# Ledger of designs, part 74: designed miniproteins, single chains

Each design is a single chain, and the fold is of that chain. pLDDT is the mean over its residues in the fold that is shown.

## One batch from the design tools (miniprotein)

Design m2556
Fold by ESMFold2-Fast:
Structure m2556 (fold): chain A 95 residues (1-95)
Amino acid sequence: MTVEEAATVLATLRRLLANPNVEVSLDGNVVTIKSKGTPEGFDLVNEAYKEFKKISSLKVKREGGELTITFINSPLQEAKSLEELLALLEEIVAK
């Protein structure tokens, strides 16, 4: 993952985590973003899908109001929590 890709992922995940209309979770190497069933939540999931699908080191799938992001061949796969994932992304961005 490039520094620019890591910056995009970090900024997008921080926006989603701050928004009450979506839920963000980590299970293994998969980040799941779920709309809480509001139109605003669906729009956020759709915008995140558009941003993440441009990143070649991510496997991205969208099914309705749910988005799954899988990290491919990345140290980010070692994160055990969303907090650790964000910290690893911050380290990549900081150089």
Scores: mean pLDDT 81

Design m2557
Fold by ESMFold2-Fast:
Structure m2557 (fold): chain A 91 residues (1-91)
Amino acid sequence: DRASLRAFAIHGLEEMRELIESSPEVPEELKEELLKQIDAAIAALRAGDLAAARSHLDTLRELVEKVPDEEVKRELLRMLDAVEALLDQLE
């Protein structure tokens, strides 16, 4: 069900937001940029704009690569891969 896949993708992004907000290892300026892209991706998914959502996830991936803590970076990339896999099923 496309609506369920979209809901799971949004939930995954909300979990990423919580991890970023609770991680002192992420610099504050980078945290603000990461959260901005997550919120934009959630908004695009709620609007049914899959292309806009993918664009925001691409920017989010570039920002996650800048996270200095390797463990937090690895976990964020794993979560992002899961969200992108759900979006691939929506196509």
Scores: mean pLDDT 88

Design m2558
Fold by ESMFold2-Fast:
Structure m2558 (fold): chain A 68 residues (1-68)
Amino acid sequence: SLEEIRRRLEEELAKLPPDVQAWARQAFDAAMANLEASDLSDEEKVEYAEQIARLILNEARRRVKALE
Protein backbone atom coordinates (compact mmCIF):
# COMPACT_ATOMS: atom_id res chain seq x y z
CA SER A 1 0.00 0.00 0.00
CA LEU A 2 1.04 3.64 -0.35
CA GLU A 3 0.98 4.01 3.46
CA GLU A 4 3.40 1.06 3.83
CA ILE A 5 5.76 2.60 1.23
CA ARG A 6 5.66 5.92 3.13
CA ARG A 7 6.32 4.12 6.45
CA ARG A 8 9.43 2.37 5.05
CA LEU A 9 10.70 5.64 3.56
CA GLU A 10 10.17 7.47 6.89
CA GLU A 11 12.13 4.74 8.75
CA GLU A 12 15.12 5.22 6.40
CA LEU A 13 14.84 9.04 6.42
CA ALA A 14 14.92 9.04 10.25
CA LYS A 15 18.62 8.07 9.97
CA LEU A 16 19.41 11.29 8.01
CA PRO A 17 19.72 14.99 9.07
CA PRO A 18 16.41 16.87 9.71
CA ASP A 19 16.81 19.27 6.74
CA VAL A 20 17.29 16.36 4.32
CA GLN A 21 14.30 14.57 5.91
CA ALA A 22 12.14 17.68 5.37
CA TRP A 23 13.20 17.95 1.70
CA ALA A 24 12.56 14.24 1.09
CA ARG A 25 9.09 14.33 2.69
CA GLN A 26 8.17 17.38 0.59
CA ALA A 27 9.46 15.72 -2.60
CA PHE A 28 7.57 12.47 -1.84
CA ASP A 29 4.33 14.34 -1.04
CA ALA A 30 4.55 16.27 -4.34
CA ALA A 31 5.21 13.05 -6.29
CA MET A 32 2.31 11.26 -4.57
CA ALA A 33 -0.04 14.15 -5.38
CA ASN A 34 0.96 13.85 -9.05
CA LEU A 35 0.41 10.07 -8.98
CA GLU A 36 -3.06 10.42 -7.40
CA ALA A 37 -4.00 12.95 -10.12
CA SER A 38 -2.94 10.47 -12.86
CA ASP A 39 -5.09 7.96 -14.78
CA LEU A 40 -2.89 5.06 -13.59
CA SER A 41 -4.40 1.98 -11.92
CA ASP A 42 -4.03 1.51 -8.14
CA GLU A 43 -1.50 -1.28 -8.80
CA GLU A 44 0.57 0.94 -11.13
CA LYS A 45 0.43 3.79 -8.57
CA VAL A 46 1.90 1.48 -5.89
CA GLU A 47 4.67 0.32 -8.27
CA TYR A 48 5.57 3.92 -9.21
CA ALA A 49 5.41 4.99 -5.55
CA GLU A 50 8.01 2.32 -4.67
CA GLN A 51 10.29 3.55 -7.48
CA ILE A 52 9.82 7.20 -6.42
CA ALA A 53 10.58 6.37 -2.76
CA ARG A 54 13.81 4.61 -3.81
CA LEU A 55 14.86 7.57 -6.01
CA ILE A 56 14.12 10.10 -3.25
CA LEU A 57 16.03 8.05 -0.66
CA ASN A 58 19.04 7.73 -3.01
CA GLU A 59 18.99 11.51 -3.66
CA ALA A 60 18.66 12.22 0.10
CA ARG A 61 21.69 10.02 0.83
CA ARG A 62 23.65 11.68 -2.00
CA ARG A 63 22.90 15.12 -0.53
CA VAL A 64 24.17 14.06 2.90
CA LYS A 65 27.39 12.73 1.32
CA ALA A 66 27.88 15.98 -0.66
CA LEU A 67 27.72 18.00 2.60
CA GLU A 68 30.58 15.98 4.17
Scores: mean pLDDT 82

Design m2559
Fold by ESMFold2-Fast:
Structure m2559 (fold): chain A 71 residues (1-71)
Amino acid sequence: HMAEELAALREAFREAIRKNGLYSLQALRDGIPVSDYIKNGLKPVTPEDEALIDRLADAAVAGHLDALAQG
């Protein structure tokens, strides 16, 4: 049960980061302002972008669980 819920939560975080955070991720990777990515459009998603999204999703799941354990 919990493992299935964690897998679903991780995938939800991955999709949220991809859909809503990709400009910020690409801007941070390339060292340019987010506004420049918004103006010029997103670059194609790279394997490095996907790996970073995975790491951030894993961190978000861990942080969420830690917050729940404290509350």
Scores: mean pLDDT 73

Design m2560
Fold by ESMFold2-Fast:
Structure m2560 (fold): chain A 79 residues (1-79)
Amino acid sequence: SAETKERWIAELKDQIAQLEAQMPSLTPEQKERAQRQLDFLNRLIEALKNLPDDASVSEVIARINEIQEELRKREEEEG
C-alpha cells in the first residue's frame, strides 16, 4: 500500500539523517563505508518511489532483495 511504502521511505530517510549527523566524527575509513551506505539507502528510496502504490509487500521485499544482491555482487567483484 502507499502508506506502507511511505513508512519505509521515511525510515530510510531517518537512517540517512543519522549517518550524516555522525559523519564529522568518523575516521576516513569509516566515512568511506558510511558514504557507501548512504548511496545504498538513496538507491533504495528511489526504487521504492518507482513502485506502483498498489504494489504488494512481497513485491517491495523482492525489490529490496534484488538491490542488496546487486550491491553484494559488486563488492565481491571489487574485492
Scores: mean pLDDT 76

Design m2561
Fold by ESMFold2-Fast:
Structure m2561 (fold): chain A 89 residues (1-89)
Amino acid sequence: MLSLPEEIQKELEELGERYEKGEISLEELLEKLKELLEKTSEEEAKKLLEYMIASLYIEKNKLEEFLKENLDKPMEEVVNEILEKLEKE
């Protein structure tokens, strides 16, 4: 399991709680996660944030077909493709 900096872990927990309560939209959650990614210098924490962003983007856009097409690909490759799609918003 990834060891996150305490500050990043706290922000992730707060964002998750706010999203579950409906206080922030899925779009706002994605935006905040992208902000955390920009602030994060640790490689392992960056990879976790990228994975979370990719997962939420799939949920937002209902890209289950994309996930099925990429089932046999390494997760890092899938994450990179999702991040490229987010870049084109």
Scores: mean pLDDT 70

Design m2562
Fold by ESMFold2-Fast:
Structure m2562 (fold): chain A 103 residues (1-103)
Amino acid sequence: SLEEELARGRRIADALAEMYAAIGASKKFPEEFSGDGKNFEKAAEQARAMLRANPVFRPLLEEGERRGKQEYEKAKKATLDEAKSIIDRANKAAGEVEGEFIR
């Protein structure tokens, strides 16, 4: 249904914002998270590609990009403990998006 498709797009867009936060955290703590940051840059591109593939998801992509930019800037100011939490949330979000690729 359209409701199920929109819910899927929302999950992908929310995951995209968490991935951007993780990329921002990796820029502040490159010794800890540079590898994670590169992995999330790739995951974010895959999430963007999925949202771009369906015109119905365009508003969700635009919102995800806007929120992602805000989360990225916020994460660059995070403490190391906050950065670890950001990376953990982004790993969970990336796992959920990977589940959407398999379906």
Scores: mean pLDDT 86

Design m2563
Fold by ESMFold2-Fast:
Structure m2563 (fold): chain A 65 residues (1-65)
Amino acid sequence: VTREEAIELLKKGLEELEKNGSIDESLEKKLIDMLKELFGFTEKVAKEIIRDIEKLKDLLKLLES
């Protein structure tokens, strides 16, 4: 996963979570896989992060810095 791909996935996840209150299953899997590859998170931790708007925003800021 490239940094640019990770930023795009995080933006899509954040947008879906803010608009719909949930993330599509296909996008959820891509986000979990990306968080595991790029940050070394466990699947459990990645699942917790993608349910938290503020944590997604913090990760996006980190990647854009």
Scores: mean pLDDT 82

Design m2564
Fold by ESMFold2-Fast:
Structure m2564 (fold): chain A 61 residues (1-61)
Amino acid sequence: SLSALARELARLLGISKSTARRIIRSTAEALGISQRTAAEMMIEALRRGEDPERVLVPLIL
């Protein structure tokens, strides 16, 4: 399941799956949340049309 989330994030950002996994891990650690929650949050924000830079920087409001 986390692999599927990483693939979706990679597709949305135009990056490799390995880079997406690293971003998910770093974001989860920075926010003190699970990797699944971090991935789902980022994917939802991108689907709403949020800037990738804002999604990748926890937390610029």
Scores: mean pLDDT 76

Design m2565
Fold by ESMFold2-Fast:
Structure m2565 (fold): chain A 61 residues (1-61)
Amino acid sequence: MKEKVEEIRKKFKEHYGIEVSDEDVARVLELTGGKAPSIDSVVHILEDLVLSGAIKGKKIE
């Protein structure tokens, strides 16, 4: 789980320039019902949650 959380966070940071917490990534993974969704699916869910204001994202330099 920890390795997958880190990979998702890194991918989100690389594609969107937005940093999210490991806790928020883990929460999204839990909400998918433990079906080990693709990294891309979780990234899309994170994008929607950040855009809706449900979770906080920080833009990085």
Scores: mean pLDDT 70

Design m2566
Fold by ESMFold2-Fast:
Structure m2566 (fold): chain A 80 residues (1-80)
Amino acid sequence: MEEELTEAIRNGDFERAMEILGELSGRKVPLFDMSNPAYAGSFIRSLAELGLERAAEPLLETHPSEAVRRQVAAALERAR
């Protein structure tokens, strides 16, 4: 599950990542618009509630938006 989640995030398959997060949390997870820095931060917070925030580390290298990468980095730092 964690490896599958990390791979989905690394490949930019955020729909699949949200599906996995929903299964693990037992709740309906909305499809976050990962091009929006605020929604990217909310997604990391949802991962952190399950102790899975590290699965999002590939976003720091793969996401084309510097604003999204900064928000992801800040959210990960807050989760530590």
Scores: mean pLDDT 74

Design m2567
Fold by ESMFold2-Fast:
Structure m2567 (fold): chain A 60 residues (1-60)
Amino acid sequence: MMEGDIHLGKYVATKDRKHAEEAAKLYGVDVETIEKKAETIHKAAQTGRETARQLAEQLR
């Protein structure tokens, strides 16, 4: 759900539990599931940025 994605994104950015709770309600899962998903998204984003930097350096 787009609304759930917005709250998940805000939780990843702010660590505010109320956004995790709203995302959990909208997805129909528990808050712990949202917390683990947010951690996975954060790690993936960090890895993506590092990979993009390495590729840019290789190109130059």
Scores: mean pLDDT 72

Design m2568
Fold by ESMFold2-Fast:
Structure m2568 (fold): chain A 74 residues (1-74)
Amino acid sequence: MSEEEIKKALEAFEKKAKELEEEGRTEDAQKIREYAKKMEEAAKKGDQEAVKKAYNEALRVIHETLEEEAREKA
């Protein structure tokens, strides 16, 4: 990922974490922030594999919250 892509992803994850906190999903918001921090640290070290891993983990948390919300409504 480029430096600009990483910055954009970090901003998107922070916005999503704030939305989840407002919904009462504080634990999921904290997980997203934790992976965002890991992604930022990996980027500083130039570890592209670790950046991709942290990015995918954050996306996984977001997808899991969406699936859980769908089950609550069903």
Scores: mean pLDDT 79

Design m2569
Fold by ESMFold2-Fast:
Structure m2569 (fold): chain A 80 residues (1-80)
Amino acid sequence: MEFDISRMSPEQALKALAVLLGERASEEELRRFVEQLIAHKDKATLQEALRLIEDARARSSGEYAEVLDELAARIRAALA
């Protein structure tokens, strides 16, 4: 599934991200979602997205944790 992040409000995008993280969405879906967040949302929204990913990382196990670490690094790079 691919969300049209550019048409979502910041609150809607963050809620959608929380759902994807809670459902343990595929690496492909999460990478596409984060890429669109970086492309279409402001730094304040990216800071909240980073917090959600870090919270999910604390609750993750195995290889999924590595995916979340990569996504967090991409958002941090966009915030620099």
Scores: mean pLDDT 80

Design m2570
Fold by ESMFold2-Fast:
Structure m2570 (fold): chain A 88 residues (1-88)
Amino acid sequence: MEELLREIEEARRRLEAQLARYDERLAAGELSEAEHELLRLTAEAQLRAIEILLELLEDPERAREEIARLEAELRAAAAPLVAAALAE
């Protein structure tokens, strides 16, 4: 867990550094406004995905509740099929 969290934090820091680099490149005239906007939106979407993953890892009870809910839904869907199989 902790090793994975460190790797995710490092990836987040790299994306934040990349966003800062995009701002610098726009200021230097190396990127058009449209290029800057697309690159920034892409990096921000990746940061959001990492944030959601970190929230799941920081709240294992929430993650366990979501897993338990999914398991219950799958069990409920499978129960009639299992009953039919056992009834010949």
Scores: mean pLDDT 70

Design m2571
Fold by ESMFold2-Fast:
Structure m2571 (fold): chain A 120 residues (1-120)
Amino acid sequence: MKAEAEVEAGEAKDGKVTLRVTVTLTSSDPSDKILEVPQGGLAVEVEFTTKDGKKYRALAGARASAQKGESNSATFTAEVEVELPEDGDGKLRVRVTAQAIDSNGNVVTAEAEAEAEVKK
């Protein structure tokens, strides 16, 4: 299983930013289909690093809508709201852990990382 992640940061408003995280899972076996990501099968960790090197972990509740696919690849999107520190231009690092159910009934896990820059 392969995972790839992309992250887009929206505009900062009221000390918060909304991240859109897109995750693509691909089976190495073309005959093995990725059927679904179950509820709670997407975990998103967000770390914010300020210009002075301080690190803040944001607690992120992610909801993934997964559609059943007939492909060995499936893409899903989660939106995550993150609180920004008071004096922070910085970098967001997003780590995604995804669990999916394949066409053989196996639960498969994959991890991906992405980064975005945020300015207030």
Scores: mean pLDDT 67

Design m2572
Fold by ESMFold2-Fast:
Structure m2572 (fold): chain A 60 residues (1-60)
Amino acid sequence: KKEELEKKIKILEKSIDALRQFRAHYDEQFPAEEAARFNARYDSHIQKLKEEIEKLKKEL
C-alpha cells in the first residue's frame, strides 16, 4: 500500500523537476511574451502533477 504510493510520488516529483528545468530553459532563451506561452503549459502540467501527489498523500 504505502510503498506503492511512495513510489508513485517519487516518479511524479521527478517529472516536476524535469518540467521545471524546461521552464527555466525557455525563460532564458525566449522573449518574455513567447516564454510565457511555453511556460504556461509547463506550469499547468506541474500543477496537475502536484495535485496528483496531494491526492496520493491523502490516501495514506
Scores: mean pLDDT 76

Design m2573
Fold by ESMFold2-Fast:
Structure m2573 (fold): chain A 88 residues (1-88)
Amino acid sequence: SSEVQEKLLELSKLLVELRDKIKTEEERLFYARLLSEMREKILEFARQSNDIDALLELEVKLSLEVLRELAEYLNDKEILERLEEIEK
């Protein structure tokens, strides 16, 4: 598989672990807001560019940002360290 596909799959695995740590309505709404902001950035990029490879790279970058912010909000140091390894 491509590097992008491998990173997206690894990020999805980390999301499953973070999902299991979301316990409150406030945490769910925080995650929903992060996803909404990510999707707005993707939409704006897609309206201005037909570069599919750049769009896929942006999806990885923004997914990393969403998971990082969620992990920080949940105080999950282990997942923050694992995200740094994926970004490397």
Scores: mean pLDDT 85

Design m2574
Fold by ESMFold2-Fast:
Structure m2574 (fold): chain A 68 residues (1-68)
Amino acid sequence: SAELEALAKKLGISVSFIEAAALYAAREGAPDGDAEALAEELIRTLIERRDELKDVSDIFRIAAELFA
């Protein structure tokens, strides 16, 4: 999506990196859950909270809040 592309540009990373990071965080945080569905939920949350994202570490901070 255009919003995900804008977020990737803001953080200096690729859309593919955000997608891979979200899937990794979902698998680690909820190993018995639907990792793909949880990764999509995390990506939606990152877009909604985009103004809080300063760097890549904020992706994992938000993931920990969502999955913990």
Scores: mean pLDDT 83

Design m2575
Fold by ESMFold2-Fast:
Structure m2575 (fold): chain A 92 residues (1-92)
Amino acid sequence: DDRLLAIQLVNAAISAIENNSDLNFVRELALEAAEYAEKAGLLKASELARKAANTKDRNEALELLKKALQELLKDLQVHPKYQERFQAALNL
């Protein structure tokens, strides 16, 4: 479940940036996502989430978090028909 937790935390961090939340809150979510991504063996996603946590630029943080999300989703091997439903569940 470490991968699912990492995906949920990255999505929460993306939503926090898009809703103008405090960057300190985004940083905490990104760091927690990086730890779960690392536990899941997704080292590139972990690296991208840590870089997002370390930037002071909202646009750079958003770009890095979206790249981290792509890396987290890359290995899920879910049928394309169900990907939208899976993404909707991750936003809860």
Scores: mean pLDDT 78

Design m2576
Fold by ESMFold2-Fast:
Structure m2576 (fold): chain A 61 residues (1-61)
Amino acid sequence: AEEARLEEAARRIAEQTGLPYEEILEIARKALELGFSVRQAILYAKLEARRRTGKVPNVPL
């Protein structure tokens, strides 16, 4: 359930920003490895995508 939520969030971030899905998914998974929650991992991926593209992804946490 949580893995599916992370993958869906990464897909939406990729679609909205134009960044590769695999790159966004790797960012989120690295946050999980560091002990962050799924919500925090999604937030991290959203912030990194914004930093790289200037676009703010409309994805729920």
Scores: mean pLDDT 82

Design m2577
Fold by ESMFold2-Fast:
Structure m2577 (fold): chain A 77 residues (1-77)
Amino acid sequence: LTKIKLKVSKEANIEQAKATITQKYPQAEVIIEVEDPSALQGGALIEALRPDGDADLQLTTEEAQKLVPGATVYAAG
């Protein structure tokens, strides 16, 4: 199962982003994490999102940005 992992700014519409990604990749598991700018350097949020070794969809920052326009997207690799 393909996993799509995105970190977006707290101002992003998560529901809309998830719907758009699911429309494009209906068989993918979509994981969207909201990045709070105040926690950007905290590390705790990043440690909570552990990679399980799965091969994630190789999505560039530009491609991820297209899926969530108007918000800052931080692709999780």
Scores: mean pLDDT 55

Design m2578
Fold by ESMFold2-Fast:
Structure m2578 (fold): chain A 77 residues (1-77)
Amino acid sequence: NREKLIELGREAKEYLEEAQNRIIELSKRDPEKAQKLAKEFDEEVRRTLEKLDKISDPLERAEFLVEEAKKIREKIK
C-alpha cells in the first residue's frame, strides 16, 4: 500500500529531523558536544542504511526505518 509507505516515510523523517534539531539547539550552548552527537548521528544513519539493503520487502523496510529513526532520536540527547 503506497499510502502506508508514504506515512511511514514521513514518520521516519520526523524522528530524524527531531534528532537533528536537538543537535542544532545544543550547538548554541555546547558546540563540542553538538559536534560529537552530529558524528554519532551520521554513523547511526549509515548503519541503518546498510541494514535496509538486506530487507527486500518495501513495507518491512519502511517499518524498520521508522523503528531505527525512533531509536536514533532517543539516543541523541
Scores: mean pLDDT 85

Design m2579
Fold by ESMFold2-Fast:
Structure m2579 (fold): chain A 77 residues (1-77)
Amino acid sequence: SEFSENLKLYGQLQAQLFKSDKKSREILKELNEKITETQVKLARAHIAKDKKATEEKNKELKELIKEAVDTLQKELG
């Protein structure tokens, strides 16, 4: 899926960026924190079997990962 492709690309680009300067890494700090928080909320929704919350958090995570990929491509391109 598009999300799975973006998630894989995010991991690859993030690893590449973290070999570069510290200033570039700091740009993503807030976004990475939001991604982590959303992943935790998604996991909690799955455990609670809350289908609506799971769908909402999945949508939020997809948007955050897309934003992170776009930001990383801009910094590394």
Scores: mean pLDDT 77

Design m2580
Fold by ESMFold2-Fast:
Structure m2580 (fold): chain A 59 residues (1-59)
Amino acid sequence: SKAAQVEKFYQETLEWASKHPHIDIKEIEELFEKNKDKPISEIAAIISGKVLRMIGDEL
């Protein structure tokens, strides 16, 4: 189901983010909560964009 796919993506993203000190895990958690009702492709685009911005700000 869509809910299971979003939950899996959420868990995998947070596990990945926990290994990267430049990533603000709390902001990623907030983005998932705000966008949980959107299509998974849109959620992925939003999260990826935020991650790239966080990396860019540190580098």
Scores: mean pLDDT 76

Design m2581
Fold by ESMFold2-Fast:
Structure m2581 (fold): chain A 74 residues (1-74)
Amino acid sequence: NEVIDKISELTGLSKEEIEKILGDADFNNPEARARLAAKLIVEGKVKLQDIPKLSEITGVPKEAILQEKAKLLS
């Protein structure tokens, strides 16, 4: 999976660690990708300044990632 490979490169996490964070979520679902991106930010695996790169890698708008991040912190 090229998207997981690019996230691995960006975060330094193994593909298995990314799959654990994703859990049972369907990666073909844009909402699941936004939530994965938000979890990576909240867990300190991705810096806020790298959100545009994460948006490009996942194909999900930056605004969707920030919305999911807000939900995780509330």
Scores: mean pLDDT 79

Design m2582
Fold by ESMFold2-Fast:
Structure m2582 (fold): chain A 74 residues (1-74)
Amino acid sequence: SFEELLREHFEKGLELIKKYSNVTDEELKALEADFEERYQRIVENLKKNKTPEEIERFVQRLKEADERIEKALK
């Protein structure tokens, strides 16, 4: 589902930050909380305000972004 793909996207983004940044435990918790807030807002907006076709376009963009992140993590 797009919800799972978006969750994975945020998780990969957090992994990138962990790999390339010396974040403290406090900073990490703040980032995780911010990502959770953003995730909830995006999911809610997609469910209420977007057509299936718009969601499919969003998913395609998300997959492209994830491929770039995965390359950076290697």
Scores: mean pLDDT 81

Design m2583
Fold by ESMFold2-Fast:
Structure m2583 (fold): chain A 56 residues (1-56)
Amino acid sequence: METSEIMAKVKELAKQGNPKAQALLQRRADLSANNQLTPEDIDEIRAEAKKIIEEA
């Protein structure tokens, strides 16, 4: 599953009120805004996004 597809699903869950999805998107936004989004952070966010989708 592509990263863009995973993130699209997480954004949809966040819009539906999923607190884990909302927290993940906020964390990504904070890292991006501070120019601290590393490849390792992207991999971690992707892994957590997959877990959130599977739990939903």
Scores: mean pLDDT 77

Design m2584
Fold by ESMFold2-Fast:
Structure m2584 (fold): chain A 78 residues (1-78)
Amino acid sequence: MTEEGVKAAVEKDVEKLEELAKKLSGKTLKIPMELSAEELRARYAEFRARAAAGEELDLDEVQSIVFAANMEKLKAYA
C-alpha cells in the first residue's frame, strides 16, 4: 500500500464514521488524538484480542481507535 493508498483508505473510513455519527443523531465519535503511536497500537491489539474472544465491543470506540491508528500510519508515510 502506497501513501496515496493509505490516504484513500483513511478518507473512506472517515466518510463511514461521519455517516455512522450522523445516523446516531449527530453523535461525535471520539478520536484519541492524545494517544501516542505505541498507546494506539496497544489499544488496537487489546480490542482485537477481546473481539477474537467473542466479547461485544463498543463499535464507536473500536472505530475511533482504528481511525487514529490509520492516521498514525499516514503520518509515517508523509
Scores: mean pLDDT 55

Design m2585
Fold by ESMFold2-Fast:
Structure m2585 (fold): chain A 98 residues (1-98)
Amino acid sequence: MEELRRIAEETGRRVKEVVRNVLGEDEETAEEYGEQAREAVLNGSEDLRLQARLGAEAAYYLMLAEKYKEKDPEKAKEYEKKAQELLEEMRALREAKA
């Protein structure tokens, strides 16, 4: 489905941005991590796809929270809340499988 390809590309882009902006890695390393996340969403099992997508989205919101911490503390808190909700979804998924 076209939607799956779009989600895979978005997940890869988010991971690339987090690796570059939070971890300070070079463009090549960030691209590699982004491609791995994209492949996990596009060609992985349904479980791996959900984990990759939720993890990338949570990390991206944590990056945005740091970016807006001084400029817009209220917006930063909203991003932190979104990240926490996504991490809880990942935890629930792991518990359901165990």
Scores: mean pLDDT 76

Design m2586
Fold by ESMFold2-Fast:
Structure m2586 (fold): chain A 87 residues (1-87)
Amino acid sequence: DVVKELTKFLEENGFGVNDGKLDKRTLAGLNLFLQTNNLISEKESLEIKDVGDEEVIKELQKILGLPEDGKLDKELLDALKKAYENP
């Protein structure tokens, strides 16, 4: 489950809690992660609210330079991990 792996990655690196959900806590953690690693400006920040996963994932894919297909897959997760290791 890629969502659970994403929330675990964020929690293990101090950016959130591992609840296995793409919710407000995960969005807050993603915004903090992206800002801390200089991947987004204030204008590109993900909105912290209960929204559909697909729109959030497409915006995240755009930030990471990936195709905007709205799928939370291993490629997206690997791109996030690489951005953290090589900011």
Scores: mean pLDDT 69

Design m2587
Fold by ESMFold2-Fast:
Structure m2587 (fold): chain A 74 residues (1-74)
Amino acid sequence: SHMENLRSHLEELRKKVEELDKKAEGEIQKARDYATEGNKATSLEDAIKKIAEALIEVGKAVDYELERQKLLSS
């Protein structure tokens, strides 16, 4: 029925949003871990490398959040 199709669509949307939220939080956690490693680095070169990796993970989290917003703002 149309109502069953709508429920299935809404359930799929909910699952996609939850997956994107989980992926974004995972990338933020990786960014925090890299930033912590950078703070513990004994050389400037190692610190810069870890901060660059942290920024890449932040960028991935932002991409997941933008994808999430696109799903909800159609």
Scores: mean pLDDT 86

Design m2588
Fold by ESMFold2-Fast:
Structure m2588 (fold): chain A 55 residues (1-55)
Amino acid sequence: GALSGEEAAKRAIELAESGKGSGKEVEDLATLAAARGNSEAGQRAGEVGIKKGAA
């Protein structure tokens, strides 16, 4: 089913923490979370993705 903004943010964080997702996948999910009305959650997911990509 379609992900809510909160669900998209949680999935982005899970992918970033597990290392299974690329930085782009995390960014795409963060963008989806923001578009679904969770801009703060989207920002947090994006930050985690960037840190993982930089490390």
Scores: mean pLDDT 66

Design m2589
Fold by ESMFold2-Fast:
Structure m2589 (fold): chain A 99 residues (1-99)
Amino acid sequence: MTKEEMEKAVEEGVEELRKTLEETLGKGFADEITAVAKKIGELVMNNTKENLKKALELYVEAARRIIDKLAELGLLKNPEEAYKELEEWYEKQLELIEK
């Protein structure tokens, strides 16, 4: 797999995420989360520890916003539990990056 193929796969993944979020959460929210996802992709493509940590922080921020939106729409009954699971996952990923 070439670097160009990887970049295209990231771009396609971001576009699919945008479409899915637009269908579920509305266009304005989808556009905001997609902008964050694009920044995450750019950071991951540079693949330094600093960039991976920044990508992880942006992912967690975006995930919290999605949790909030799902709770507002009545699609998620306990956002507190989702935040706790996200925080535990974040700490585990951060440890793996800092190895």
Scores: mean pLDDT 76

Design m2590
Fold by ESMFold2-Fast:
Structure m2590 (fold): chain A 88 residues (1-88)
Amino acid sequence: KAAEYAMKAAEYASKAAKEGTGKAALKAIAAAISAIGAAFDAELGLDSRKSALSAAKAAEEAAKEGTGKAKKYALEAARYARLAAEAS
C-alpha cells in the first residue's frame, strides 16, 4: 500500500534527521517532507510516484552525508520511499 510505505519512509527520515547533523539532517528533513506529501497524495487517490521518488533521492543523499544511526535510518527511509513509488 503506497500510503503505508510513504508513512514508514517519513518515520525513518524523521529518525535520520534527529540522529544526523548538518547536511545529513537537512537532507533527511527534505526526505520526510516529500514522504509525507507522497502519503497524502496516495490517500487522496492522486499520483504519489513523483513525491515518493523525491523522498527516496533525498533519503539517499542523507545516507551519503550521514554516519551511524543517521545513515541506517536514512537507508531505511530510502527503501520505503522506493517501495511507495513502486506501489503507486
Scores: mean pLDDT 84

Design m2591
Fold by ESMFold2-Fast:
Structure m2591 (fold): chain A 77 residues (1-77)
Amino acid sequence: VDKSEEELEKSIEEAMERIQASVFLIANKDRKGITTAELAKAMKISRETARRILNKLLERGYVVREGNVYRINEEKV
């Protein structure tokens, strides 16, 4: 049951700034994309939360998705 979509959106937005920097560092360091599971492990968050964050980053064009792998969109970031 949905309790508050605004609460969820706010939580995702606040997490995105810190996650955006971490995703950028991970992708740039290894020159690899990351999976939802790898992001969740690196950030110590649930896979569900990592998936939601990656979806929001996709919507804003900060990352691109290739199958199960998400890579920083260096042309937009």
Scores: mean pLDDT 65

